# Ledger of designs, part 34: designed miniproteins, single chains

Each design is a single chain, and the fold is of that chain. pLDDT is the mean over its residues in the fold that is shown.

## One batch from the design tools (miniprotein)

Design m1164
Fold by ESMFold2-Fast:
Structure m1164 (fold): chain A 80 residues (1-80)
Amino acid sequence: SVEELIEAVRRLVEEWVRKGTSRENVEAAAERLRALFPSGAGQAAAQTMLQTNEKYKDEPDEKIGEEMTKEAEAVIREAF
């Protein structure tokens, strides 16, 4: 469901921020999201996580996580 996918993104972003915000860690989180939600919406959300990390890479970890969750949620809601 939409709610399950959004919750999964929030949990993965929270875990990623806690474990350290690196490109490798965000790629792992995106891959895990795609595996859990092998749908167009899941793929779009995972890609949004990667794009947001690149866009905000010079920002503090908390800011990257906040924007990543926000942008992914918007993409998910738009896909449904």
Scores: mean pLDDT 81

Design m1165
Fold by ESMFold2-Fast:
Structure m1165 (fold): chain A 59 residues (1-59)
Amino acid sequence: LPADKAAEGAAKGNLVAITLGAQEVLARGGNPEGVSTGVMTALATGDADLGRQLMREAL
């Protein structure tokens, strides 16, 4: 079903967004502990935007 494909795409997008966000923050000199918190929050909630916001606060 189209809804199943959209959900699968969103889940994959969240994992990619979390990974890229973590790498970008670390490359900018962000605190690894704060990045870890953001990644774990995004994985636990499924909210990549919330995870990225927490990772930005690690800068």
Scores: mean pLDDT 64

Design m1166
Fold by ESMFold2-Fast:
Structure m1166 (fold): chain A 80 residues (1-80)
Amino acid sequence: LPTVVRVGLHDTLSPEEAARVRELIAEGRYEEAAQLIADKARELVLARLLAAGVPEEEARRRAEAIGERTKAIILEALRA
């Protein structure tokens, strides 16, 4: 696995979610795998920003941007 995908599996996903992502990758379902990682990254970033006192609207915008960027990076890594 590319380092960015491996890190995403280890630091972002539960063991069950990581197993599901590996299944999707094995089936060639890269968009679904990338979306799972991106969704979890977005949730974690949102929670962290809200805990840090960032306003909800700004926290949501930033988390969404991180999620979209994460999905793009993972997809490029899986297709390369």
Scores: mean pLDDT 77

Design m1167
Fold by ESMFold2-Fast:
Structure m1167 (fold): chain A 94 residues (1-94)
Amino acid sequence: STEEIIKKFEEEVKKIMEKYNLPEIKPKKSDDIKEFIEQVLLGLYLRSLHEKVPKEKAIEMLKEVTKVAKKLFPEYDEEIDKALENLIKAIEEE
């Protein structure tokens, strides 16, 4: 079910965040899966800024999360890649 796939995504994101020593994010739920994924990625970006994560590690973390997102939600591959590219640019400009 879609709910089970979303839960699996949330569990994998939590594991990745723990690997980078970051506290859990609580993204707002959306009925639009694409919007939910984009909110998770934005939340991770904002958390990495707040916690002053080195740029290379923040980018590595976002790439790991987007790899999981693309595996679980292959229909949003292009949108996920675009969101990642925008966040990488934002990180590199800071």
Scores: mean pLDDT 83

Design m1168
Fold by ESMFold2-Fast:
Structure m1168 (fold): chain A 102 residues (1-102)
Amino acid sequence: DEELLKRLEEIENDESLSFEEKINELVNALPLEERKKLEEIISSDESTKEKLLKLARLLGSLRISLEFGEKIIKAFGKLLNATEEEIKEAIEEFRREREKYS
């Protein structure tokens, strides 16, 4: 969806928004199906590693920029008390998934 990609790029490049505000704008810009997937990932009882991998795949499928995607994964990793290795694995998964849709 070209409109979604354009909106996500506008959010990333908006210097007036804090990182937290950019995340809120991103969630609000997501189509209903993708937003539901994000909610399911956050609310699941799965391991921190599995949650981060699922988040990484979702962000990759959205074709979000490499810089913005890495920042989101790192922020969620910190919130979930993920190890540096788990965060690194999620970033690698995000890059792999993104390549499929780029």
Scores: mean pLDDT 78

Design m1169
Fold by ESMFold2-Fast:
Structure m1169 (fold): chain A 79 residues (1-79)
Amino acid sequence: MDDEIKKLLDKIRNSDSVDDILEYMSKAVSKLEKKYGLSSVSNQDIIEKLKKNDPRVIKFAEEVQKLTEIAHKAVARLR
């Protein structure tokens, strides 16, 4: 995982507000899209590549899933 993405994950884990979590989530997803060459690709194109077992899209989906789980735990901590 990219060091910049790791820093954003740590910021999500240690965030004191939902707004901060959402901001860091957005930045992390944008960096993942850039890392896997998906920054200008529509969600439909990503789904089509996933159906074709594109390794980059599979890795992207796995990292986004992990990011989402971390964000959900951070939000739950704030309740």
Scores: mean pLDDT 75

Design m1170
Fold by ESMFold2-Fast:
Structure m1170 (fold): chain A 90 residues (1-90)
Amino acid sequence: SAQILQKLDDIETNVLKRNFSNAEKTLQELHQIVLQQHPELLRSLETLREDLEYFEAVSNDPSASAERFVASRLSVIGSLEDLRVTVTQL
């Protein structure tokens, strides 16, 4: 689905910019699309949401290590890539 892939790209762009409000808004929009069109993706989308919330928490924690920041960001990017692979096979 071109619409789902576009939303995933928008989430990634906002995550890389640390624009968590826009990333969360786009994720909510993606959730509505997935719920209606591809409910089989809901578990993967929940993993993405959890990874995004963790990265936001790490990004806003002044005591967080650079290693923890990089690892939490990579988890979000990994969840996005897993969703892209699955969506392109639909």
Scores: mean pLDDT 89

Design m1171
Fold by ESMFold2-Fast:
Formats: structure tokens, C-alpha cells, sequence
Structure m1171 (fold): chain A 80 residues (1-80)
């Protein structure tokens, strides 16, 4: 799990860095949003399947991450 999350982070950082080097901040933000959404899915699976959390409990535990996803989504929508 941690290795899976670290791989997602490293891939996202590499893609975001490439987008920023190209001057594409929108693409960089999109990469970050995709990475956070994937991280949330992996963590929700861990919480529900391995730790026995309910869907609601897992969503509550991930509330801060979901807020970050929602903020990035709103920022991208404002740029489009």
C-alpha cells in the first residue's frame, strides 16, 4: 500500500514537473488532481477492506483529502 501510494506520488510529481517545465500550469494541476483522486480511492479501499471502516467512516477519515480534491477541481473549473 505505502509503496503503491509512493509510486503514484512519484509519477504525479514527474508529470507535474514536465507540465510546469512546458509552462502548462493547468496540465500540472490536472495531474495533481488525478493523483489525489487515485490516492483517495486506494486509501478508501484500505480503510474499508483492511481496517473494517464503513463507507461513511472512511469518507470522514478522508475528509481533508476530499476537501483538497474539491479545491483543486474548483480551481481548474475557474481556469476553464
Amino acid sequence: LLAELQALEEEAIARARAALAAGDEVAALQVMLEALEQTAKVLKRLLTEELGYSEEEAEAALAKLQAQIDELRARLAALE
Scores: mean pLDDT 78

Design m1172
Fold by ESMFold2-Fast:
Structure m1172 (fold): chain A 65 residues (1-65)
Amino acid sequence: SEELQQLRQQLEEAIRARDVDAVKAVIDAAPEEHRAELGELAVRMFEALGRDDLAAEVRAYLASL
């Protein structure tokens, strides 16, 4: 959906900014069925950027949902 595409764009912007709080906010704004998908995307993108610390924080956040 267009709304999901907009959330993905906001997620990518937050990841580029290395703003994990903004990443969490985007995941929280997403429909429940898409939160795992968006969270896993964020983990992979942070790992690709060499930010294993932020990837781990996103994983911990997803486990707490």
Scores: mean pLDDT 85

Design m1173
Fold by ESMFold2-Fast:
Structure m1173 (fold): chain A 93 residues (1-93)
Amino acid sequence: MEPPEAKEGEVVAVVEYDKKTNTLKITVYNSDTKSKGTAEFKDVKPEQAKEAAINAARGAAEGSGYEVVDIQVSTKEEGDKLIVTAVAKAKKK
């Protein structure tokens, strides 16, 4: 699944967890800056994927000077991968 595009005022964090390697990949998209950041962690539990996505989206929004008003989380399983998407809805101060 391709990562969703962030709408204006949204920061999207996509966590891809590989069940075979226990590897967590975080990708953060900021629509206003059109920036993309990635990080990878090894030996991670699947339960940590959702929290990692939420924390990444919130941190990126707040780091850009926005106030987070809502975070929506969705999960999808694709074969050996668990994909967690967190969408932080944010407003400028």
Scores: mean pLDDT 74

Design m1174
Fold by ESMFold2-Fast:
Formats: C-alpha cells, sequence, structure tokens
Structure m1174 (fold): chain A 87 residues (1-87)
C-alpha cells in the first residue's frame, strides 16, 4: 500500500540513499495520491541534499500548492520559501 512504500522511503532517506527514497515516494504517490503533499516535500528535501536545487525547487512548489489547496497555508508558505531558496 502507499503508506508502506512511504515508510520504506523514509528509511532510505534517513540512510542518505536519496535515489531509492525518491523512487519509493513516487511509487507511494501513485498508490495513494493523498500522500502527494508530504511525499513531494520530502522528495524536494532529497534533491536539495543531493545538490539538485532545480528539482528541489520544483517539488517544494508542488508540495506548497497541494498544502495551500487543502487550507494548510502555514505549511504552504514554508514550502514556497524553500522552493524560492532552492531554485
Amino acid sequence: QGQQLFDQGLQYFHQGNYDQAIRLFQQAIQLDPSLSGQAYAIIGTSYRLQGNGQQAADYFRRASDLFRQRGDTDTADSLQRRSDIAG
């Protein structure tokens, strides 16, 4: 299930294996789209830690849009700032 893949992605993320983490987060979103906001935020962080600022900016913006859509404006504003810094 999507949550299980998301949790596996977090394990790889904490190990510094960002490539595997990103793949698992993308698969989690496909199985459970409700995880998209959380997953895009962590994918953005993963790309930032790999030094890929452009990808980090794109994913933080996507995460920001999703949190804003559901009324979580504080989280959306935080993610928008991370996008602006990363790109």
Scores: mean pLDDT 86

Design m1175
Fold by ESMFold2-Fast:
Structure m1175 (fold): chain A 80 residues (1-80)
Amino acid sequence: LTEEEIANLKRFFASLDVDGDGTVTPEELDKYLSKVKNENIKKGIKETFAEFDIDGDGTVTLEEALEAMKRRVEERKKKR
């Protein structure tokens, strides 16, 4: 991951994390998604956050999001 990608992820995460506790709950995610009018974008965001939720508890931490993004970059290098 580039420093710019990490900074962009942190900014996006902070916009969802209204409480500033470093976690995004399913309720906060659903509230954000209710403002998104395009269903395809809505599904894409939901799928991305489901991949970030390594523990399967419905909450996503910034550390989990960063690890999931690293994994995606490594998988892209293996697929041509």
Scores: mean pLDDT 70

Design m1176
Fold by ESMFold2-Fast:
Structure m1176 (fold): chain A 62 residues (1-62)
Amino acid sequence: SMAEEYRAEAERIFEQAKKLPDPELGRAVALIHAATLLNIARRKGDQEAAEEIERVLDEYLA
């Protein structure tokens, strides 16, 4: 499974977005990129990777 790689990429998306000067833009960019990553994992049938991305999204949205 690519779960660890997808989790690390999702975390990187979140951290990179925090560097943007506009918090609303940062949130929008992170959500779009994370949703794209989640869709890729789901299309590949990698359920473990999808679950890890969803955990990162839940942490970001909390």
Scores: mean pLDDT 82

Design m1177
Fold by ESMFold2-Fast:
Structure m1177 (fold): chain A 92 residues (1-92)
Amino acid sequence: MKTFFQKLADMIKNPEIKEKVLNAESFNEILDIMSEISLKKTLTVEDVETIAAFMEAFKLAPEERARVFELLKRQFPDNPELLAKIDELEAR
């Protein structure tokens, strides 16, 4: 059986973040990785997919997941590519 960290890493497309998750020794390190991504001045589509992967792995309630996506849309309203990816992920 794969560990939680191995399963989470399999869901992540970004190779640098994937490696950090595979080398994580605690849940707190995973939260730190997610915080680093969320605090970026500019988010990429891959960053949003990584945040979505964390939410799925942590089994966030649909209402909590929707709130996170709404927060991201409010922080980056002028990025149409990012908004389109968030809408795609929110519809899943």
Scores: mean pLDDT 72

Design m1178
Fold by ESMFold2-Fast:
Parts: sequence; C-alpha cells; structure tokens
Structure m1178 (fold): chain A 68 residues (1-68)
Amino acid sequence: SSLQEQLEQRRRQLMQLMVQENSAMSDQMRAMAATVSTDDLRRERMARANAMHKDGLARIAADLAALA
C-alpha cells in the first residue's frame, strides 16, 4: 500500500542518514589522526567528535524507533 511505501521510504531515508553520520565520524577521525601531532590531543579531539556524532545518531535512532 502507499502507506507502507511511505513508511519504508522514511525508514530508508533515516538509515541513510545514520550511515552518513557514521561515515562523517570516520572521516573526521581519520583527518584528525593525520593532522594532530600528539596522541593525547588526537585522543581528546576524537573523543569530542565521537560524542557529537553519538548525539546525532541517538536522534536518528529515536526517529527510526518512532516508525516502529
């Protein structure tokens, strides 16, 4: 039905956003590893970026759960 098609499309969209967020996190961590000269600073910046991405993923997960 059209409703099932709309729900599946929305689920696909949210899953794509989650994949993009994970990809962005990985790219950011890789870039920081290449540009930050000390392990401690690299770890700190990666932890901060990871926390921000976790928040984004949590919001997407909540939206996805609302469709179930």
Scores: mean pLDDT 80

Design m1179
Fold by ESMFold2-Fast:
Structure m1179 (fold): chain A 65 residues (1-65)
Amino acid sequence: SASEVAAELRAIEISVELGDAAKIEIKDDTIIITVEKEKYEEAQKLIDELKPEFEKAGVKIVLKE
């Protein structure tokens, strides 16, 4: 589906920005990001900036530690 393709493309974007500090999993239209404690604040700021764009594309984002 378009939402699944959008999730895959946005997951790549996030992985480029956060690098090896993030584990990224995709489930249907949802991107699940697991980050190290030291990177949580940085990841949260990035996600807050990207979330409105991703939600318009039908993509959900979940950030966890």
Scores: mean pLDDT 77

Design m1180
Fold by ESMFold2-Fast:
Structure m1180 (fold): chain A 92 residues (1-92)
Amino acid sequence: SIEENERNGALFAKAAIEVALEEGALTPEEAALAIEAIDRREVTPESLPALQKVEAFVAADPRSMTAAALRRMLPSLDAERAARAEALLAEL
């Protein structure tokens, strides 16, 4: 469903933010602003720079970033989505 796709997209975005934070691309404050923007589905002037940093971080190494984000989001996925994510990881 559209709601499931939006939820999975939000989980991936939050996982990407958490990976960027762990790798030092974001401060904890910037990560919190980016996560809140995803959860509220609202981009503010305060959250926009943090979201742009995440986008730049992903763009620098999309393959490694996708793999890291998928691994992080796996525990939050249902069995069907988890199986698809694991299949994507095997191809990366």
Scores: mean pLDDT 80

Design m1181
Fold by ESMFold2-Fast:
Structure m1181 (fold): chain A 102 residues (1-102)
Amino acid sequence: LKKQAQDLIAQAKKYFDQGDVKKGLDKLQQAADILEKLVDSGNPEDIKEAIKLAMEMIKIMMDNQDLIDKASPEEQQRARQLAVRITSILLRGIGLLLDQEL
């Protein structure tokens, strides 16, 4: 799962570099599905990886904000919803790790 999420995030970067916001967001959504599974595993190493990858995904969206802002209203709404979802994954992961520290 970790390698699959990393590969999806790399594909998202490639699509954003090509100006393809729709495909970039599609790959980030697929990565987010995997990050939720990593957090749901309860395994500290999987949760740490999910936090790291969630932060990378947020950075990709921030780095491509100008492209997203020029995309269709539908794609802008998808990006907003995805940013909320990734942030929720990040916060949940951090909370779980804090609860697991003795």
Scores: mean pLDDT 85

Design m1182
Fold by ESMFold2-Fast:
Structure m1182 (fold): chain A 71 residues (1-71)
Amino acid sequence: SNEEALEKLKEGGEALLRGDRETALEYLKQAAELSGNKDAEEAAKAVEAGDSSTALGYAGRAIEKLKKELA
């Protein structure tokens, strides 16, 4: 669900901020699968590419879109 995807995006973003890329990738992939959100998919790809800054940007966009969809 989009609500569950939002939770996973927040966990993934927190993992990225503490440098835990393995945990971040797992949560971001789960968020993308649950929501079909393209920004969540791009965030996971950015983590795989080693670009945490780009991943955080996409995760933030995914969070804002999902918040809007749930309102």
Scores: mean pLDDT 84

Design m1183
Fold by ESMFold2-Fast:
Structure m1183 (fold): chain A 56 residues (1-56)
Amino acid sequence: MAAPAAATLDETIALLREKGVLLPDGEDASTLSDEELRARIRAQAAAGREAALALA
């Protein structure tokens, strides 16, 4: 589901920013720019796969 989920990634960024969701890093998504959220999601995708499991 990764390929069709590419569009949902941008939507997820918008939702996180709008809802003000706290990131694992303790930063409020509503205060971050879309570019920063994209960079963080990319970085977290590589390392957050196991970190997200630890959070869940």
Scores: mean pLDDT 60

Design m1184
Fold by ESMFold2-Fast:
Structure m1184 (fold): chain A 59 residues (1-59)
Amino acid sequence: DKLERKLELISEAYGVPLETVRKAVEEFGDIESAAVYLGAETQDEEALRKVLAEIRLLD
């Protein structure tokens, strides 16, 4: 499942639980928006850039 792979990618890249990623997706309604939010929260721009590139590659 591409969605589960994207969630795992975000979880691994930012070092947050999958539950945290799922909650962000529910809140923002979009996985890329959730990734941006979590990237800002962790203050890791390099991880955010990598995550967005890999998420888009899985589409």
Scores: mean pLDDT 78

Design m1185
Fold by ESMFold2-Fast:
Structure m1185 (fold): chain A 78 residues (1-78)
Amino acid sequence: SQEEVYKTLIEVEKLVQKARELFEQGKYDEAIALLDEAIKLVKEEIERTKDEKLKEILQQVLEHLEGLRAKLEELKAA
């Protein structure tokens, strides 16, 4: 449902914010792990969602999170 999608997006936002804080503290592996958790939540919500417009929004969020994860891995390696 729309309500469940929004609940998932709020949880994802909180995980991304915590990941950023951990990365700023030099806790790179912990930050990436939280981002992986956020990605998992979005993928699970895409599987449960029947609304095509909400799926589109979730897919855009997933693409953004995967890009952010790749950037964090790059910054960790530098």
Scores: mean pLDDT 87

Design m1186
Fold by ESMFold2-Fast:
Structure m1186 (fold): chain A 94 residues (1-94)
Amino acid sequence: EVLELVQEAIRKLEEGIRAIEEGRYDEASEYFEEASRLLERAAELSPDPGLRNSLLQLSRQAREASRLAREGRSDEAIRLARDVIDTLLRVLPL
């Protein structure tokens, strides 16, 4: 179900942010990549084209956060991950 996948993606994004705060950048990158895959899967299951496009864009942003985390660009990765979480909470009835 789309909502369950999105809730799991939010959890992964939160775990990624925590991993960065603890200096575990490779682990944070893996969490953000997992979130990206979950959001992509949610988009595939979404019958609404608008929601599908939004989820695909957020999936891409999560993947970008993964790259920033791996590069040690902590502030940018955290900011982007938080923006993704905030957008998901606004777009979906979570």
Scores: mean pLDDT 89

Design m1187
Fold by ESMFold2-Fast:
Structure m1187 (fold): chain A 110 residues (1-110)
Amino acid sequence: AERLKALMEKYKVTLEPFEVETAEYGLAPEIRIRGVAYVPKSTSEEEIVEFAREVLRLFLEAMGLTLLEEEFKVEVEGDKITVEFVLLARTGDGREVTVRFTLEFIKVEV
């Protein structure tokens, strides 16, 4: 929690509680993490992506996952920016999992 608080202060981000869902699809489980964040209107797309990537890193570390492959996309709709990462990761016991991390940013006046 302390490292997440430091990131929120650095990027001036307010986060709603994350939604975490685990589902099994075929031979590998999928972990879905979804969050909503509020950022100043002055925040760049680059800063938004950097924040999302740093938060994702904290989740992977907390879950004991090793990143194997990463795909990301950014979708912009006015003051709403959605960053999505789809990862192939390995657990400590050698099992492969797919992680879908979606963070929705809403630009606000602060």
Scores: mean pLDDT 82

Design m1188
Fold by ESMFold2-Fast:
Structure m1188 (fold): chain A 90 residues (1-90)
Amino acid sequence: MSLIEIIDEAIEKLEELLKKKASKEEVKKAVREYMNKIMEKASELSEEVRELAEKFAVRAQEILETKSAEEAAREIIKLLRELKKEVEKI
C-alpha cells in the first residue's frame, strides 16, 4: 500500500467516525493507528517525507488533546489532506 493510499484510508475512516458521531476514544484509536501506519511507511521513502509525517503526528496529537471528538476529526481530516498535497509534490 502506498503512503497516499494510507492517507486516503485514514481520511475515509475519520469521515465515517464523524458521520456516526463516534466517541473521543474511537477517534483517538483511529488517529493513533493511522499515525503509526503513516510514520512507518514514510520512514521507508525519504527523510523529507519522514519529516512531513513527523510534523503531522505532532500536530494530530495536539489536536486530539485540545479538541472535542467532532472538532478533532474535522481538523485531522484537513491536516491529512494537507499532508497528501505535500507528499504529492515530492
Scores: mean pLDDT 86

Design m1189
Fold by ESMFold2-Fast:
Structure m1189 (fold): chain A 74 residues (1-74)
Amino acid sequence: SVQDKVLEDVRILVDSAVRAIERAQDPEFARRALRALRGYADHLKAQYPEISPELDRLLREFEERVREIEERIR
C-alpha cells in the first residue's frame, strides 16, 4: 500500500540520518536532524493519519538511537 511505502521510506530516512549524525560528531546537528524528522513526520501524519501510531514508534526508535550516539560522542 501507499502507507507501507511511506513507512519504509521513513525507515530509510531514519537510517540515513543516524549515519549522518554518527559522521558529524556534533550534538547540535543531531538535534537539528531530530527536529527535521519530527516536522516531516507531522506532515505525514496530516496526510496519512492512519499511520500515526507506527510513525510515532519509528520516531521513538530514532530518538533512542540518537541518544546512544550522543553518549559515545561525550
Scores: mean pLDDT 83

Design m1190
Fold by ESMFold2-Fast:
Structure m1190 (fold): chain A 91 residues (1-91)
Amino acid sequence: DAERLLELARGSLEGQVITHGVLAMLAKKYREKAAAGDTSKIPEAEKYEEYAERAREEADEVLKREGDSFSGEEYEKKLKEYREKKKELEE
């Protein structure tokens, strides 16, 4: 439930970064299924891509409130760190 993930992450930079990562991963999985021939997965991919972008936008709003020195580059760095950590836990 993408809405529930966004609700739980609300007001938390860390929560929004994690939520973005999870939703982006789901979007990628649906895009991969669509590319493999299941075009019925395109709407699901688009939905999760939209929610992933919303989580990113909400993280940007938290950053704007908490510190003027944080950049989009730092956000992308944190996303990469969370993705690598998740990958290590799955291995």
Scores: mean pLDDT 68

Design m1191
Fold by ESMFold2-Fast:
Formats: C-alpha cells, sequence, structure tokens
Structure m1191 (fold): chain A 81 residues (1-81)
C-alpha cells in the first residue's frame, strides 16, 4: 500500500482538518436549530471519525474520499438549517 511522505501527510492533514472544522461547526448549528434529524447529525459525526481514522492510517485515497464525503454532508446540513 502507498505510504505518504511527511510533506504529503502534513498537506493532507491540513485539508482534512479544515473540512472537519467546517463540519463540526455545521453539526453544532444543526444541534441548536432542532431542524436537522438526529440520524443525519450522527452520520456526519461518524464521517469525521472515518476521516480521522483514514488520516491516522496514512491512506491518501481514503482520506481524499472522506474529505469529499464530509464536504457533501456539511452542505446537506447547511441546506436543512
Amino acid sequence: MEKLSEEEYEELKRRAEEAIKEAREAIEKAKKSEKVPVTLIVAAELLIVAAETALFLGDKESVEREIEAIRKMTEELKKRL
């Protein structure tokens, strides 16, 4: 399996951290709004865990897929607010 260099890992980590931060902010707004189903909030929190796990394992392709999934979930949460 493909191993990330330190430089590639740091860049990927920054991208993941930014996406996770935006998702966490959207989750907090969703919890306060009471307009978003609890199941969708839980799904968003699980995507953050999946992204952090992929980043820990150093799998670039998995991290990039999870970042995309988080971004889509964040937009879905915002649409329901």
Scores: mean pLDDT 80

Design m1192
Fold by ESMFold2-Fast:
Structure m1192 (fold): chain A 91 residues (1-91)
Amino acid sequence: KVEEERQRLLEVAKRAGDEVVRLTGNEDYGKGIVRMGELAARDPKAAPGLKKNIEELADKVAAESTPEQAARIRALKEEMGREIDALVAAV
């Protein structure tokens, strides 16, 4: 169960990172999202703090984006948050 949730979070983080790069053209934003997802997957006890960091990064990126880009970034933030919550609940 825990390993399945961990793999789901890693897949969502990679996809979210790639999509943020596609939307913004900023590879550092994508790398940051992937890195925080990987850290949350490896240490679920740190996951609540990493979820907050992902939310802060996503909100910053959304503020710098068009309304359509911001809506998609917020959707990705919500999806990553759900996977982090699922992993934390499984441990």
Scores: mean pLDDT 83

Design m1193
Fold by ESMFold2-Fast:
Structure m1193 (fold): chain A 70 residues (1-70)
Amino acid sequence: SLSTELQQAIVRAANAALETLEQGKSREEAIDAAYKAMKEAFEKYGIEVSDETIRRWAEAAVEAAEAQLA
């Protein structure tokens, strides 16, 4: 299982992606929203993760949100 902090960061990213797409914004804007939410959460919790990893996870969050809206 993921740590509570990591799980919270992922949930925040997923919510940011879903909300952005529900507003009719682009996939790129959804990825940026998810990335920002996740980065801020990791910085708050002191979790060291590479920018590329956060971006990759943000893309996965957007893919999950797109699947829910299809």
Scores: mean pLDDT 81

Design m1194
Fold by ESMFold2-Fast:
Structure m1194 (fold): chain A 73 residues (1-73)
Amino acid sequence: MEKIDLKIEVKVAVSDSPEATALSQKIADAFKAHAEKLGIKVTLTQEKMGHTSSAQNLADAKAEAEKAAEEAR
């Protein structure tokens, strides 16, 4: 039987934030689903940009910004 032996490796650098991670995961899932329909093997590697404790600071800053915006009603 004829077989396609194609391997695609994609490396994606994303911001160290929960929103960027969730969006990247959604894109990865859609890409994999499409590739699997075509019989293509896809390997997706995600790399955090600026891997640091700032993830906690970003979450705190975002929570405070949203609270301040709600208070300004």
Scores: mean pLDDT 61

Design m1195
Fold by ESMFold2-Fast:
Structure m1195 (fold): chain A 70 residues (1-70)
Amino acid sequence: SEAEQQHFRETLAALLADPGPVTEAGLRNREKIEAQLQELEKLDPELAEQLRPVALAHPDLLPSVLGLLP
């Protein structure tokens, strides 16, 4: 729903401001995360760099984040 998308956007904005620490799950999935961020970097290198710490802290959120960025 639009309310769920808005809540996710607000959560993402908070995570971009304070992504938290790198997690073991993020490090374990680093190769996949970097591959996805390299594709984003071709379109928006600044956003790719901002999302790297978020993806390493919250690797489960990256597919949802990329879904907001067509």
Scores: mean pLDDT 77

Design m1196
Fold by ESMFold2-Fast:
Structure m1196 (fold): chain A 61 residues (1-61)
Amino acid sequence: SSSLRAELARLTGEIDRLMAESDRVHATLDPADADRRMGELVGEMNGLIDRRRAIEAEIRS
């Protein structure tokens, strides 16, 4: 459906944004803040990737 396709595009954009942030985190934050933020980013990205996989499966059905 168009709704699922739109959600897939949104999730992909969010994942790309978080990946871009992760590439910069150690350049922009002190080591303690960088470590903490990386933990948060990994958690968020894993959740979004799981949701994207579920939507991709639904679209393929």
Scores: mean pLDDT 84

Design m1197
Fold by ESMFold2-Fast:
Structure m1197 (fold): chain A 81 residues (1-81)
Amino acid sequence: GERRVEVTPLPGGLAEVEITDTDTETGVSVRARAIVDLETGEVLEVEAELSEEIPGVTREDLLEGARRAAQLAAEKLRAEL
């Protein structure tokens, strides 16, 4: 698979994290977006969508994965500041 993570700093110590994870064999992608507080590491907003429906993958699974990925990205940014 191909995973891209893009982080955009926002005013007030926030950041936007955009994650795209594409299965290179099927072409199906997951797109996730989150707003994180860089001071606390809290995820304030999270959304996720699939380009195509995948049997057995729920919206809750996507949101959980997106939240975890956003937390890791925020922790990495805080460590580099």
Scores: mean pLDDT 75

Design m1198
Fold by ESMFold2-Fast:
Formats: C-alpha cells, structure tokens, sequence
Structure m1198 (fold): chain A 91 residues (1-91)
C-alpha cells in the first residue's frame, strides 16, 4: 500500500510538472524537528521543479508511533490535491 501511494504520488507530481502546475512536498515534524531541516528539504525538492514558481509544503506533526500512518495520510492528501488540480486543468 505505501509503495503504491508513493508510486501514484510520483506519477501525479510528474503530471503536474508537465502541466506547469504547483507541486506538493511532504514533511513530518516531531517535537525535536528543526524547522531549518524542513525548509532545506523543501528547497531541495523545489529546485528539482524549476518550472514551478510555487510548490506547496504539507507538514504534519506526529509522534514516532504515528509516523507510518501520518506519512500515508499525507500521501493520500497530496494525491487528492494533485488529482483535483490536474482535473481542473483538463477542463
């Protein structure tokens, strides 16, 4: 399931990039999370999509026990956001 979500998310990111739509990036923050770490990860991902002026960063705060479920939920949310944006573009 997680691998399937990751594959679908990557596919939608490529489709959004191809259509010059804003992308989405995912981050999970814990109590010890350095905000600069999150920003640096976002910057690295943003630089991989140079045709997109703005990308959305989706962040969730989670305990270590919640990390797998939080990642899957973020992936599902990102998939929904990208699918809706692509559908609107096709109209």
Amino acid sequence: MADELARRLAELRREAYKNKLPGVELAIATEDTDLEKIKNAFKERYEKYPLVDKAELLVVEATPEQLPDALMELSRRAIEVLEKAIEEKKK
Scores: mean pLDDT 66

